Designed miniproteins, single chains. Designs and how they scored, part 44

Each design is a single chain, and the fold is of that chain. pLDDT is the mean over its residues in the fold that is shown.

## One batch from the design tools (miniprotein)

Design m1511
Fold by ESMFold2-Fast:
Structure m1511 (fold): chain A 98 residues (1-98)
Amino acid sequence: MSEVAKRAEEVVEEMIEEVLRITDESNPEDVMIDALLGSLHLHLVVALRTKVDPAELLQSLIAELDKILEYAEEVGDKETAEIVRKAREKLEELLKET
């Protein structure tokens, strides 16, 4: 199994954990962010199980992160936007290794 795919999984899982530490379920905007993170995690699990090429996996994960980043920026959630942006940068670096 690709070392790149394993690192991508670790980056996404760490990002999800970090965002979930700052979200509040009483805030409708945070509930939407949590839903987007759930969608991202399901996408990751399916891609890893279907033997997707590492480059295709990384591109799809970056696209999902772009959706979360866009929403966080639209609602003014600067902390979530920064966490997602850092994870996106790590995935872009991994893509250069494929």
Scores: mean pLDDT 82

Design m1512
Fold by ESMFold2-Fast:
Formats: C-alpha cells, structure tokens, sequence
Structure m1512 (fold): chain A 71 residues (1-71)
C-alpha cells in the first residue's frame, strides 16, 4: 500500500503526464518522463531501500499506463 506522501507523489506524476500529453508529447515519452520524475522524488525524499523503490516504481508504472490509456 502507498503511504499518503507516496500517493501524492504519484498523483503529481500522473498530472505531469497529462500535461505533457496536452502539449503534444509522445505518450511513451510522457510516460517515461513522469515515471522518472516519480522515482527521483522517491529516492530523494523517502530514503527507501532498492527493493521498496522497485516495488513502488512497478505500481506507479501500472497506474501511469492506466491513466494514459484513458486519454
């Protein structure tokens, strides 16, 4: 389960992806950039283990792909 802080970071990454798509950025590039942003914020702010970062990155990737497909 995501913590409230991690969920907020994911929501920010989803909004970033939506903004890039509205600006005409390729969906795969928008997804990759938004996922990279989420991972960078996790590493910087959360001090998580490599295993925890991998698991949260997988969750974020799935959610970002679901949101991009809705657009």
Amino acid sequence: MLTPEQQKLLDEAIEHAKKLLKEGVDPEVALQESLSYFVQQLITKQKLSAAEVRELSAIANKKLKEEVKKL
Scores: mean pLDDT 78

Design m1513
Fold by ESMFold2-Fast:
Structure m1513 (fold): chain A 87 residues (1-87)
Amino acid sequence: STRELLRELVERIEAILADESLSDREKVALSLAEMMFAASRLPEGPVKDFVQGLLAEVERAIEAGASAAEVARLIERVRDRLRELAE
C-alpha cells in the first residue's frame, strides 16, 4: 500500500541518518536515493506529488549552496513530514 511504502521510506531514512559510520555527504546521497526510489514506486497522485515536492526542496537547498550538514538537517525535517503523511 502507499502508506506501507511511506513507512518503509521513513524507516530507511531514519536508519541512514542514525548511522554514525556515514558522513553527512553519504547520508544525503543515500537518503536522496531512497526518496527517488520510493517516488518511482508510488502511483500517480497526491502522495507521489508530495514526495517529489520534498525531493525538489532538497535539490533547491543543494543548488543554493547548502552544506552537506545543512542538507542532512533538512532531510531530518523531510523525514518528519513523511512520517506525518504515513499516518
Scores: mean pLDDT 87

Design m1514
Fold by ESMFold2-Fast:
Structure m1514 (fold): chain A 77 residues (1-77)
Amino acid sequence: HMNAGDLFEKLYEVLAPKLLAAGVSELTVRFAIASIAQALTQNGSLSLSEVEKILIDNGLSKEVAREAARLVIEYLK
């Protein structure tokens, strides 16, 4: 069973290059990914819309959040 820290590291490797290239600050990227990792460890799974909402709530634009959410869901399959 993966803890939030291990999940954060894996999600960071998948998402950080794309989010940074889209102009998202490193601090925002880290907080957004930490929020996803925490939600996944608490709930066991997340829908595309739930991931998108977490990203938007952490300050990502809707367009960037939607694309990043797709990558998260694809990675978790």
Scores: mean pLDDT 83

Design m1515
Fold by ESMFold2-Fast:
Structure m1515 (fold): chain A 88 residues (1-88)
Amino acid sequence: MAEEKAKAAEHAKKGQEAYEKGDLKATAEHAVEVALATAKAFGASEEDLEELRRLGAEVVAAADDPEAFRAAAERLVALGKEAVEKAA
């Protein structure tokens, strides 16, 4: 738990810094790590973590396309929220 919390906090900080610099790909990579660390800290199943990782890869791949990036990011956020709620 403590290690996952520290990892999520560090990636959240780096993601914010990347976003301020306009680096959407780095922002997406850090956002995915925050979502995975948070879901894992709340006891998400390995199947849910794998689905989050798969959608996270789509978000990173879509970073050069604003519409695809938005759609993939919305799906990742929704799935991450469901994984956390299901684990709680």
Scores: mean pLDDT 72

Design m1516
Fold by ESMFold2-Fast:
Structure m1516 (fold): chain A 83 residues (1-83)
Amino acid sequence: SAPKIDVNNPEARKLAAEAMRKASDSPEVKKAAEIVESSNLSTGITAASLVMIGEGAAPEVVKKAVQAAIDAMKKYAEEKAKK
């Protein structure tokens, strides 16, 4: 499917990764944020979630980090859509 949010933009990836790090300072989330920042578009967040789960992160931490990344990317897309 075509990407709805422009996660190809390095700035969008940085904002998503920063949002994850701000949501939690746990080592698992920091590692996952690095994956989002450097990974491919459509699977980056999924891969990051699987890494957090594999490293033993609590489900609520995974959910919070993923939601923060999604919210940051949506906000970036909305700001870009304003012109």
Scores: mean pLDDT 70

Design m1517
Fold by ESMFold2-Fast:
Structure m1517 (fold): chain A 82 residues (1-82)
Amino acid sequence: MTPADLFAEALNLMYLVEDEEKVVELIMEALGMSREEARELLEAIKKGDVKKLEEFLKRLEERGVDPEVIELLRNEIRFAKK
């Protein structure tokens, strides 16, 4: 699976109120993050913290993460702003 596929699955499981540890593990694998960073990102998505999500977006772009993952995160930011 691509990193984008893994991140999309993590978002789906999060919205279904599924196992949080599984969501965190998928984010770690998709984005190459530590568990602490993955938890911070998950909490930012859940809270709709636009500023924190924009910070993550910039950080991931600097790391050269898959552009499809960047687009998925931009969608989360868009929904948080609405």
Scores: mean pLDDT 79

Design m1518
Fold by ESMFold2-Fast:
Structure m1518 (fold): chain A 71 residues (1-71)
Amino acid sequence: SLLSQAETYLDEAEKAIEEGNLDEAIRLLKQARSLVDQAKAEGADPQKIADLEKRIDELERRIVKAYIEKN
């Protein structure tokens, strides 16, 4: 499903952040967001959408923090 694919991209994005591969993390996060948006448009479970959107927002904050720390 679209949501399962989004979860996989988010797992990969989290690993990329931990490895310091911020450009890769951003790419994966954009792919996950696109899949979540598509699933939302197709009427997927609102709770599952909300959980994934929350995870996307959390990972975005982690990427921003990592960029700030790389002054």
Scores: mean pLDDT 85

Design m1519
Fold by ESMFold2-Fast:
Structure m1519 (fold): chain A 88 residues (1-88)
Amino acid sequence: ALKVVIVVTKGASEEMKEAARALAERLRAAGADVTLEEAESREEALKKAREAIAAGAHLAAVFYTENGEIRTEEFRSADFDAALRAQL
């Protein structure tokens, strides 16, 4: 199964939380195993994302705000494409 971790920074806007939730719902609807996590800072969120990939997650998405804008960063495992194909 495709393993996905989504990390949102603490104090995230409702708009950012909704974007993360919408992504989680779409991936779960496709049968992915999705974990939603919260981080104290962008730096912690990036660390959690890297650690999730190292621990066997196939995709880690970080949601944060920078200068009032919602930003996202994605990390993928080497086996992401194979895991995605197996999930579909």
Scores: mean pLDDT 79

Design m1520
Fold by ESMFold2-Fast:
Structure m1520 (fold): chain A 93 residues (1-93)
Amino acid sequence: MLTVTVEAPQLLRAGDQLTVTLELSGKEITRVSAAVLDEAGRALPAQTQLVELKGNTAKITLTFQEDVPVGAVIHVRVSAAGETATASLTVVA
């Protein structure tokens, strides 16, 4: 089972980063992909960078290319070893 944890700043503006930690039960992480989606499931432009990869844990940063409005719900969808997990957050003021 893939678990995802997201650390986010209070406001999401262009150039801001989300930190995403992935943990995969019972398997090593060899490849990670991530996408940021809006409430309608449409992709938001973000650049993904792998920060750390160690056994069953991976840490990535997602750098937003556009401002995300306050009150918007976004979904961070991550995939590793054929498993997918999603973390949802609301942009707060």
Scores: mean pLDDT 77

Design m1521
Fold by ESMFold2-Fast:
Structure m1521 (fold): chain A 82 residues (1-82)
Amino acid sequence: MDAELRAGIALLREVLPLIDDPAVQEAIDTVIAGLEKVLAGTATDADIKATLEAAAVVQRALAEKLDEVLPLAERAEAALAA
């Protein structure tokens, strides 16, 4: 649903300043761009694949910064409920 995708994009933008690795920052930007294409209905299979590959990079990096991102999880849950 659009609200869930928008909440995910907002969370990723909130996380971006917590990341010092330029490769992970680029991966977050790729995920945001991919999710925005899904919202616009313009995403191709290649866009989806690139987004999922970038999301795997982000997931690994965020697992190492879990204590920094946990407060944002409650905000994301509230946004998804709205």
Scores: mean pLDDT 72

Design m1522
Fold by ESMFold2-Fast:
Structure m1522 (fold): chain A 103 residues (1-103)
Amino acid sequence: TAEVEELIKKIEAAADELVAKGKAGDKDGALAALDEAIDYIKKAIGKIDLSKEQLLQLIGLIIDLIGQRIDLEQAKTQEELAAAAEAAAETARRAVEIIKQAI
């Protein structure tokens, strides 16, 4: 549980950084934060006993995050980048809620 609790904090920190970088117009920083969030979610999946439903929900959220990474790359304005980063951060936070229910 302690290792998973640390991963949860890292996902939350990556989501916060993603929003901050998006608002600052830092596309490379936002992409890096999103990639960190995905990696921490994948690591958490490997450390917890998930129901079939919880596993499928987390896989779906990872697919959503991969799609949102494309949205970040394609953002042409600071407003589009900030909006895409906020949406991706909310997806990562939804993954945290599922992980918390599984521990």
Scores: mean pLDDT 91

Design m1523
Fold by ESMFold2-Fast:
Structure m1523 (fold): chain A 69 residues (1-69)
Amino acid sequence: SPEGIELLERALAAARAGDAETAIELLRQAKKVEPSLEPILDKAIEALRAGDLAAAEAGLHEALQLAKQ
């Protein structure tokens, strides 16, 4: 959905800015809009909590690709 894509793009921007808390909050909202992406988004949240930005960005890119299909 357009709302899901916007939330994921905002989460990616927050993660890149080093704002993990905002990124996690946006991903929690994205899970409500795009329930099918929950496993990918949960892994991205875990990566953000662990400080693994590379894993978080990879998961977010995958989620964005699926949401745009």
Scores: mean pLDDT 86

Design m1524
Fold by ESMFold2-Fast:
Structure m1524 (fold): chain A 80 residues (1-80)
Amino acid sequence: SPLEEYIDELLESIRRAVERGDLDAVRQKMEELKQLIEDEPEYADLVIEKLREFLATHDVPPEVRALLEELIEYAEKIKK
């Protein structure tokens, strides 16, 4: 799916931004992911799954963890 590939690209961009300490880039890519969920709510479950897997498999700073957890909560609300 092109949207699933786009989600994976956004997560990879977040990972690279975290590696270089670019929190502004992390926030920008998270806003793009949030916009995707708003436009395509049927993908909320997939995004939640991928974000939880990302947090389970990558070491991230506490600020980035908090941002990702906030996005998971937002996606869960969109699901209803």
Scores: mean pLDDT 85

Design m1525
Fold by ESMFold2-Fast:
Structure m1525 (fold): chain A 80 residues (1-80)
Amino acid sequence: SQAEVDQLEAELERALRERDAERVLAVLERAIALAREQGESEATLRTGEVSKEVARRRLVEGLSDEEIHALFAERLAALK
């Protein structure tokens, strides 16, 4: 349900604030799995995978917010 997605988003925000990389990735994986089970479009699912990659790179590579925004925009443009 949307309420379950909202709860996962709240958990993601907490994990990001706490810099818990493993929890961030686990929450994103659960959110993508839930979206797939709910029959979300492939475009929505691909957007979820892009979000997961951007979050991983932020935590592992220490990308700036500007670099993260640029990467996200580039990946979303590739879906058109």
Scores: mean pLDDT 66

Design m1526
Fold by ESMFold2-Fast:
Structure m1526 (fold): chain A 89 residues (1-89)
Amino acid sequence: SAAARAAAEELVARFKAANPEAEVRLLAIEEIRVGDVRAWIVVLEVRLGDEVRLVAVVWLPEEQRDYVFSPEQEAELAEAAERLLAAVR
């Protein structure tokens, strides 16, 4: 989807800008619905020299960025992120 592509492009660019000497690569992206909210879980590989780190990031479309998640919804998003991160290890 266009939103998934935007999420991937924005997050890769953001991590590359924050880590200018690192190689940043998209490993996985999945759409998740938590209640009425559509979110994307994006897993990135950040490689700096011999160090490799995997990070999972939750991305929301602009219209949902002010949404306040409940603790239960945050737990569901965290579980989805860990599940996707485990799948790419």
Scores: mean pLDDT 82

Design m1527
Fold by ESMFold2-Fast:
Structure m1527 (fold): chain A 58 residues (1-58)
Amino acid sequence: MSTEEIFEKILEMIKSLSESTGSDERDLAAQFVAWLEKDPSVPEEDKEAIKKRLEEWV
């Protein structure tokens, strides 16, 4: 999948979790960013792109 497709999947997951759990989408996005930074399988460029998009979204 492209980084764009991964990002869209992440947003759908965050929205779904927010609706299911009642958690704030911004809090979930911040937790996801922290998790993403710790994942060594994701390229650094992709981490930066996804982080930037999530920061702009929240």
Scores: mean pLDDT 74

Design m1528
Fold by ESMFold2-Fast:
Structure m1528 (fold): chain A 65 residues (1-65)
Amino acid sequence: MKDVARGMADIVMGLLEMLGGKVEVHPDGRITVTLPEEKREDGLALVEVLRKMAEQDGDMTVELK
């Protein structure tokens, strides 16, 4: 269900950006997330959800800065 996983990942990435994070999606499926220190704890839960979706897709990887 790659299409569903990617759609859900897009929503989670939007939530991370609303939290003040920076999300960069690379052409090879690599996703880099940067969170401000004050929001890191709250954002970590969303990053873990995104990692779970990456496992379902198989083509995506998630890196936290």
Scores: mean pLDDT 74

Design m1529
Fold by ESMFold2-Fast:
Structure m1529 (fold): chain A 64 residues (1-64)
Amino acid sequence: SEVDELVETLRNSKDKAERRKAFFALAELGDPRAIEPLREIAEDESMPEEVREMARRVIARLER
């Protein structure tokens, strides 16, 4: 699915601009199926804090 492809971009891309695009796309899609994968990213301490903060913000939007 498009959600799965965008989540893979967030986990595997080393390009900050590509990650920002993926976060924007997930927020615009508004698909709540992204919530659980984003929660995994937000709780993964190996991910940069900047990425984890963005994941939390997108989750908050998707939960409404």
Scores: mean pLDDT 81

Design m1530
Fold by ESMFold2-Fast:
Structure m1530 (fold): chain A 78 residues (1-78)
Amino acid sequence: SKLEELKQVIEELLKKLEEGVKNGESVEELLKIVQEAQGRIQEILSTMSDAEIKEAEPLLEETEQKVEKILAEVKARE
């Protein structure tokens, strides 16, 4: 399903961010990872119905919060 495809993209995003943090990547490098994933997420969302998007909202909000926290923690170390 499109929701499962969205979950897969989000899982890949979070895993790439975790690896980037482990490798000492800068906030700028991590933002590039986020931007590439945001493009894929937007493409998937554009193919989803309003009902599917509504079901995906909690996942998207949780993902945004996790990404913001990771970026803030890395920025604080710079």
Scores: mean pLDDT 84

Design m1531
Fold by ESMFold2-Fast:
Structure m1531 (fold): chain A 74 residues (1-74)
Amino acid sequence: MSKEEIFEEIEKLVDQMAAATGDAKKAYASKIVTLVQENAPEKLDDVHLLLQRYFAGEISVEEFKEGLRKLLES
């Protein structure tokens, strides 16, 4: 999968995660982590930090998507 293709798939999962509640929200977060692990494992720790910041309410969905895009571009 190209960087563009993986980011498109991750964007879909982020939108689903943002709309979901409870266990479903965590399930989508896990799918995002799995896609990163399979396609860009060197970015996994940074993605985990962004997820923690998002779930703590420190960053918005828009900031989370932007952070993910920048990580996957590099």
Scores: mean pLDDT 82

Design m1532
Fold by ESMFold2-Fast:
Structure m1532 (fold): chain A 69 residues (1-69)
Amino acid sequence: SLVDHLLSLDPEDLAKFLLTLPAERLLPVLQAAGEAAVAKLRQLPESTRQQILSALPAEARAWLERALA
């Protein structure tokens, strides 16, 4: 499944994949992958996390900011 594929990626590859997704798919994909994906994203350099956050629509960004806290 897409979720299994995402969880098999290293943090940098996961970030790269997320940045290729259309805005409307980002929040559903992040929610489906859940805490395991969030844990991988916490391992990324601040610059890479900021790139992901800045690319997200407001709702998805708010969700990820809460999850990363």
Scores: mean pLDDT 78

Design m1533
Fold by ESMFold2-Fast:
Structure m1533 (fold): chain A 105 residues (1-105)
Amino acid sequence: MKPIPLDEAREKGLKLAKEMRADVERSLAEGRITPEEAERILKQIDEVEKILKDPNASRAEVASALAALGYLMATHLGDWKKAREAFEIAAALGSPFGEALLKML
């Protein structure tokens, strides 16, 4: 696999985080999740976005943030397609955790 540029991984990760935030807000508006559940998920997305926006974050930290984002998409939203995309980016950054999760999808 050709290694992905770190900046490209950040841009793709931030796009996925934005889409996940919109999905959480829509689910809350539709009454599919509680306000407390939405707040917990949004806080976790905020922590991932903080790492992705940090210019001093290492390749390993960005990879771990993307794997965490994919896990949140899979477990809380059931969005296996977006989870797979996040895990593929994490694996391309050298995350063995992202690679292992990708094989389980």
Scores: mean pLDDT 80

Design m1534
Fold by ESMFold2-Fast:
Structure m1534 (fold): chain A 80 residues (1-80)
Amino acid sequence: MLSREEVIAKLEQLIAELEAGIAQETDPALRALYRETLARVRELLAQLKAGKISTEEAIERLKELLAEFQKRAAELFAAQ
């Protein structure tokens, strides 16, 4: 089980990775997806830091966000 501190660190790392993705991405649809995901991850981190959600709830919501991101990214990468 991940600690609250470990989850915070992972969310901060993910934010940095998404910001780098936005800077390098030239496809406007993918850049929009990165920006939307970044905003949601930032909100999740803020709620966790404020004690408005539990560590377990944060992990669950992060899994849902990543699954949605992967699905939407796959749709944008769909050949043809």
Scores: mean pLDDT 82

Design m1535
Fold by ESMFold2-Fast:
Structure m1535 (fold): chain A 87 residues (1-87)
Amino acid sequence: SAAAVARAEEAAREAEEFAELYKEYKEKYEKEPTTENVAKLTGAALAAIGSAWEAALYARKDPRARPYAERAVRALHEAGIKGDMLA
């Protein structure tokens, strides 16, 4: 549906935004490894992962949404967001 595709696009945009925020917070954390900086870094990573999962779910419902799921996953990989960083 057009609504599912639109939601996937929104989720991909959110994943891209949170992935950029993650890169910013990672730089700050590497310079200043405080509890506040690790909390911000972790929050951005979780938000990016959640948005990517939403895009993937919409792609499963409507194949036209697949490019948005791919964009979301690409944003996470380019930012270096990996499952092991949240273990």
Scores: mean pLDDT 85

Design m1536
Fold by ESMFold2-Fast:
Structure m1536 (fold): chain A 100 residues (1-100)
Amino acid sequence: SVEVPEEVRELLEEFRRIVAEGEAAGLSAREIAERLVKWGEEKGNLLLGLAAAGEVLARAGDDEGALEYAERLLEELERRGAPEEVIREAREAIEEAKEL
């Protein structure tokens, strides 16, 4: 078993805090998702922000919003020149989610 790196643990704690603070403030899942995108941008990791936003929307049952962020994540991966195999796997995951 691979131990979770400390950096990943810290990011997960920040993610949980942003979600908890947003919920306590009465924000919608979409508003919390927007905060997570900004958080990712501030960390220099837009891909993390987009993935976190999609996860929050998926957990809230906002399937449309989750798919929108998944498509934005795919577009950003393509824009950054991610390997074709990574893009293909991400595209397949999005198409499978659309069929659910």
Scores: mean pLDDT 80

Design m1537
Fold by ESMFold2-Fast:
Structure m1537 (fold): chain A 81 residues (1-81)
Amino acid sequence: MDKEIDEGIILIEIGIANVDMRKGNYEAAVETYERASQRALELGLKETAAIAYRNLADAYRQLGDTEKADEWEKKAEELES
């Protein structure tokens, strides 16, 4: 029960960061996706963490940090494989 509620909260946090991405607030989106992914991993929510990791990769690409973008994309693939 608590895990399901926590998953819902994490998905809402990811949604908030997605709004920041659309507004061009990439640094704020990075912070929120990092927190959401860490919480998801702590709860064993690998698919949710992978979603946050892919969104982190997109945020870093928008910031021009291609190396970090590639790193987060790889981490997302490792969680989904």
Scores: mean pLDDT 84

Design m1538
Fold by ESMFold2-Fast:
Structure m1538 (fold): chain A 89 residues (1-89)
Amino acid sequence: SGLEALLEPVRRAEELVEEVVRGAEEGRPLEELEELAREALRLLEEALELLKLGGAPPEVLEELERLREEARRRIEEALEVARRRAEAA
């Protein structure tokens, strides 16, 4: 669909969020996970700005904002696990 095609950065961001969550469980370095997390959030911010500039309906913007908040929450939880691991080393 047209909206999904315009949201390719959202799909990439979702893949990066899953990589951060999985990486925290697998014991990947905190610094690496923080870089992936920053990229995921940047892609969501870019997608939101592009949709705003393109005049997307408020309901579409609200859904993307909700996805961004969910991604941020999942990232923060995963990074907290990685931080506790780094502090214990």
Scores: mean pLDDT 81

Design m1539
Fold by ESMFold2-Fast:
Structure m1539 (fold): chain A 76 residues (1-76)
Amino acid sequence: YDFPLPSQFYLVKKEGDKWVVRVPKSLELKPDEILVATTRAVEPSEIEKIANQADSLEEAAKRLEEAGFTVKLGKE
């Protein structure tokens, strides 16, 4: 879509008290979800570790961007 031509997409959302990575079934995002796009191979556990260093959606997105990922936040 409007992302660079990425190799992989990941959905990051909060389940209970933890951020978890899921394979996106669509590019439809809920307000509490983050879409992560990358042009390089990355293991989901690496994304989860970065996101779990943050206690909020905005901090998780910021940390993922600082790690070199392209992120899109669900809007509300």
Scores: mean pLDDT 72

Design m1540
Fold by ESMFold2-Fast:
Structure m1540 (fold): chain A 67 residues (1-67)
Amino acid sequence: MVEEMREKFNAYLATLSPREAKAVSAFFEPLLEAIEKSIKEGKPLSFFEQLTVKILRGEPMDPPPLE
C-alpha cells in the first residue's frame, strides 16, 4: 500500500520537467513520510493526508451528486 503510493508518486514526477519534479518532490516528500509513519503506527490520517493519498492513487475527487 505505502509502496504503491511511492510508485504512483514517482511515476507522476517522471511526467514533470526536472525543475517541477524537484519542487513537487520537496513539497510532498515530508508529507508522504508523515503519512507512512501514521499508517505504520495505526494512527488516523487527517483529511488533508487522506486527500493526498487519493490524489496519488489517481482517484478523482468528484463532488457527490446534489439533489
Scores: mean pLDDT 67

Design m1541
Fold by ESMFold2-Fast:
Structure m1541 (fold): chain A 97 residues (1-97)
Amino acid sequence: DDDLLRAMELLEEGKRAFREERYEEAVRLYEEAIRLAPGTFFALEALIHLGEALVKLGRYEEAIEKYREAAKIAESLGLKKLAEELRKKVKELEEEM
């Protein structure tokens, strides 16, 4: 799928932006990657990275929402341990708000 290939490219561009501390740009790139490949492994990875970028920006409520979405996708894909870690991350962020 052309959309999946583009989502992969956007995910890698977002990771680069994040490493360069361009967090607002990383957020936009991750959101577009999720839009092109919703509910997939690529969207799961993009949601996790999006949550991390939102935390860097102090956007905690949005980060919590993205980690919750990621946990639901992880559960649907049978990734039990990852879903548990994502739920733990949500709890930690809620305690910091």
Scores: mean pLDDT 88

Design m1542
Fold by ESMFold2-Fast:
Structure m1542 (fold): chain A 71 residues (1-71)
Amino acid sequence: SANSEAALRHLSEAGRLETNPEAARLIEGAGAYAGAGDFAGAIRLLERALSLETNPEAAAHLRAAIDALRA
């Protein structure tokens, strides 16, 4: 769906900007869950990644991905 495509695009940008290895693993796991259609699982991992995020641009992409998956 367009929302899943938007979420994956935001996850790609967040991952590119991510320097924290734990947050990077959570973003990768969220992408896999979203690709499998488990949006609730993806959102849970992204909320954890967001709690570790110190880069405001990456945080904005993570929030946008969560919003897209909730739509």
Scores: mean pLDDT 85

Design m1543
Fold by ESMFold2-Fast:
Structure m1543 (fold): chain A 61 residues (1-61)
Amino acid sequence: SEAERAAMLEELRARLRAAGYSEDEVELLTRIFEQEFAKMSEEEQREAFRRALASIDAEMA
């Protein structure tokens, strides 16, 4: 859904900020994810979201 997509993008912004990315980098990366999500099914979006969070968590470790 649009609401689910918006929630995933906001969570990505929050996690990228927490990981130490600059505001410019957060906006750039979130824009890229938004464009890629528009090309994906809902299931593909959820999987991509899970992988993105895992990648961010790995950088913070």
Scores: mean pLDDT 81

Design m1544
Fold by ESMFold2-Fast:
Structure m1544 (fold): chain A 69 residues (1-69)
Amino acid sequence: MSTAERLSLFLATLPLSLEQKRALLEALKKGGVTAADLVRTFGISRAHAETLLALYAEDPSAVDRVVLE
């Protein structure tokens, strides 16, 4: 399974709107975002924020290939 597939599946499990998921991907692409920033901005858990940052770190280009539901 590719990093883009894993990131897409993980985002599908988050209790965020499609618009919020798009904003989150844009925040990751801009860089300089910490787990605390993601928690504050999107209201997700620290564990979820850390997972997103880890997936982004594996393949930063994966955000351009994410499928949102």
Scores: mean pLDDT 81

Design m1545
Fold by ESMFold2-Fast:
Structure m1545 (fold): chain A 61 residues (1-61)
Amino acid sequence: LREEAEERLAEAKAQLEALKAEDPVLGAALLEEFEANREETLERIIELLRRQLERKAAAAK
């Protein structure tokens, strides 16, 4: 779960880095905000992934 959440977090960061290439000022500001909320964002992703696993378990029976 945590590993998968970290992969999603890394993907989001990569997208912000791509945005920084197009708009350096906006991209840099968004990256700083992303880093400031990194831990909270990671926990939210973990919770969402846990809920997805519960749904898969229900579907598999």
Scores: mean pLDDT 75

Design m1546
Fold by ESMFold2-Fast:
Structure m1546 (fold): chain A 73 residues (1-73)
Amino acid sequence: MKFSEEVSEILEKGEREALEAAARGDLARAQEIIDKTKEEAIKLQPENEEALEKIAANGRALAADVTADTAAR
């Protein structure tokens, strides 16, 4: 699968912002960021929708793990 530079930048920024929200214990905000990032990326490259949905699913799982680690402190 080929992502454009613009889509790659959107995915990297979205992952960073979502993980920052998860690290603060804000899972709802992290999920919102992941969903918006996915929607923006799909609008730019709809042919990569399946790959982008998989990336979003992996991001949500990682955000949940980070949020759980924060809650255990």
Scores: mean pLDDT 81

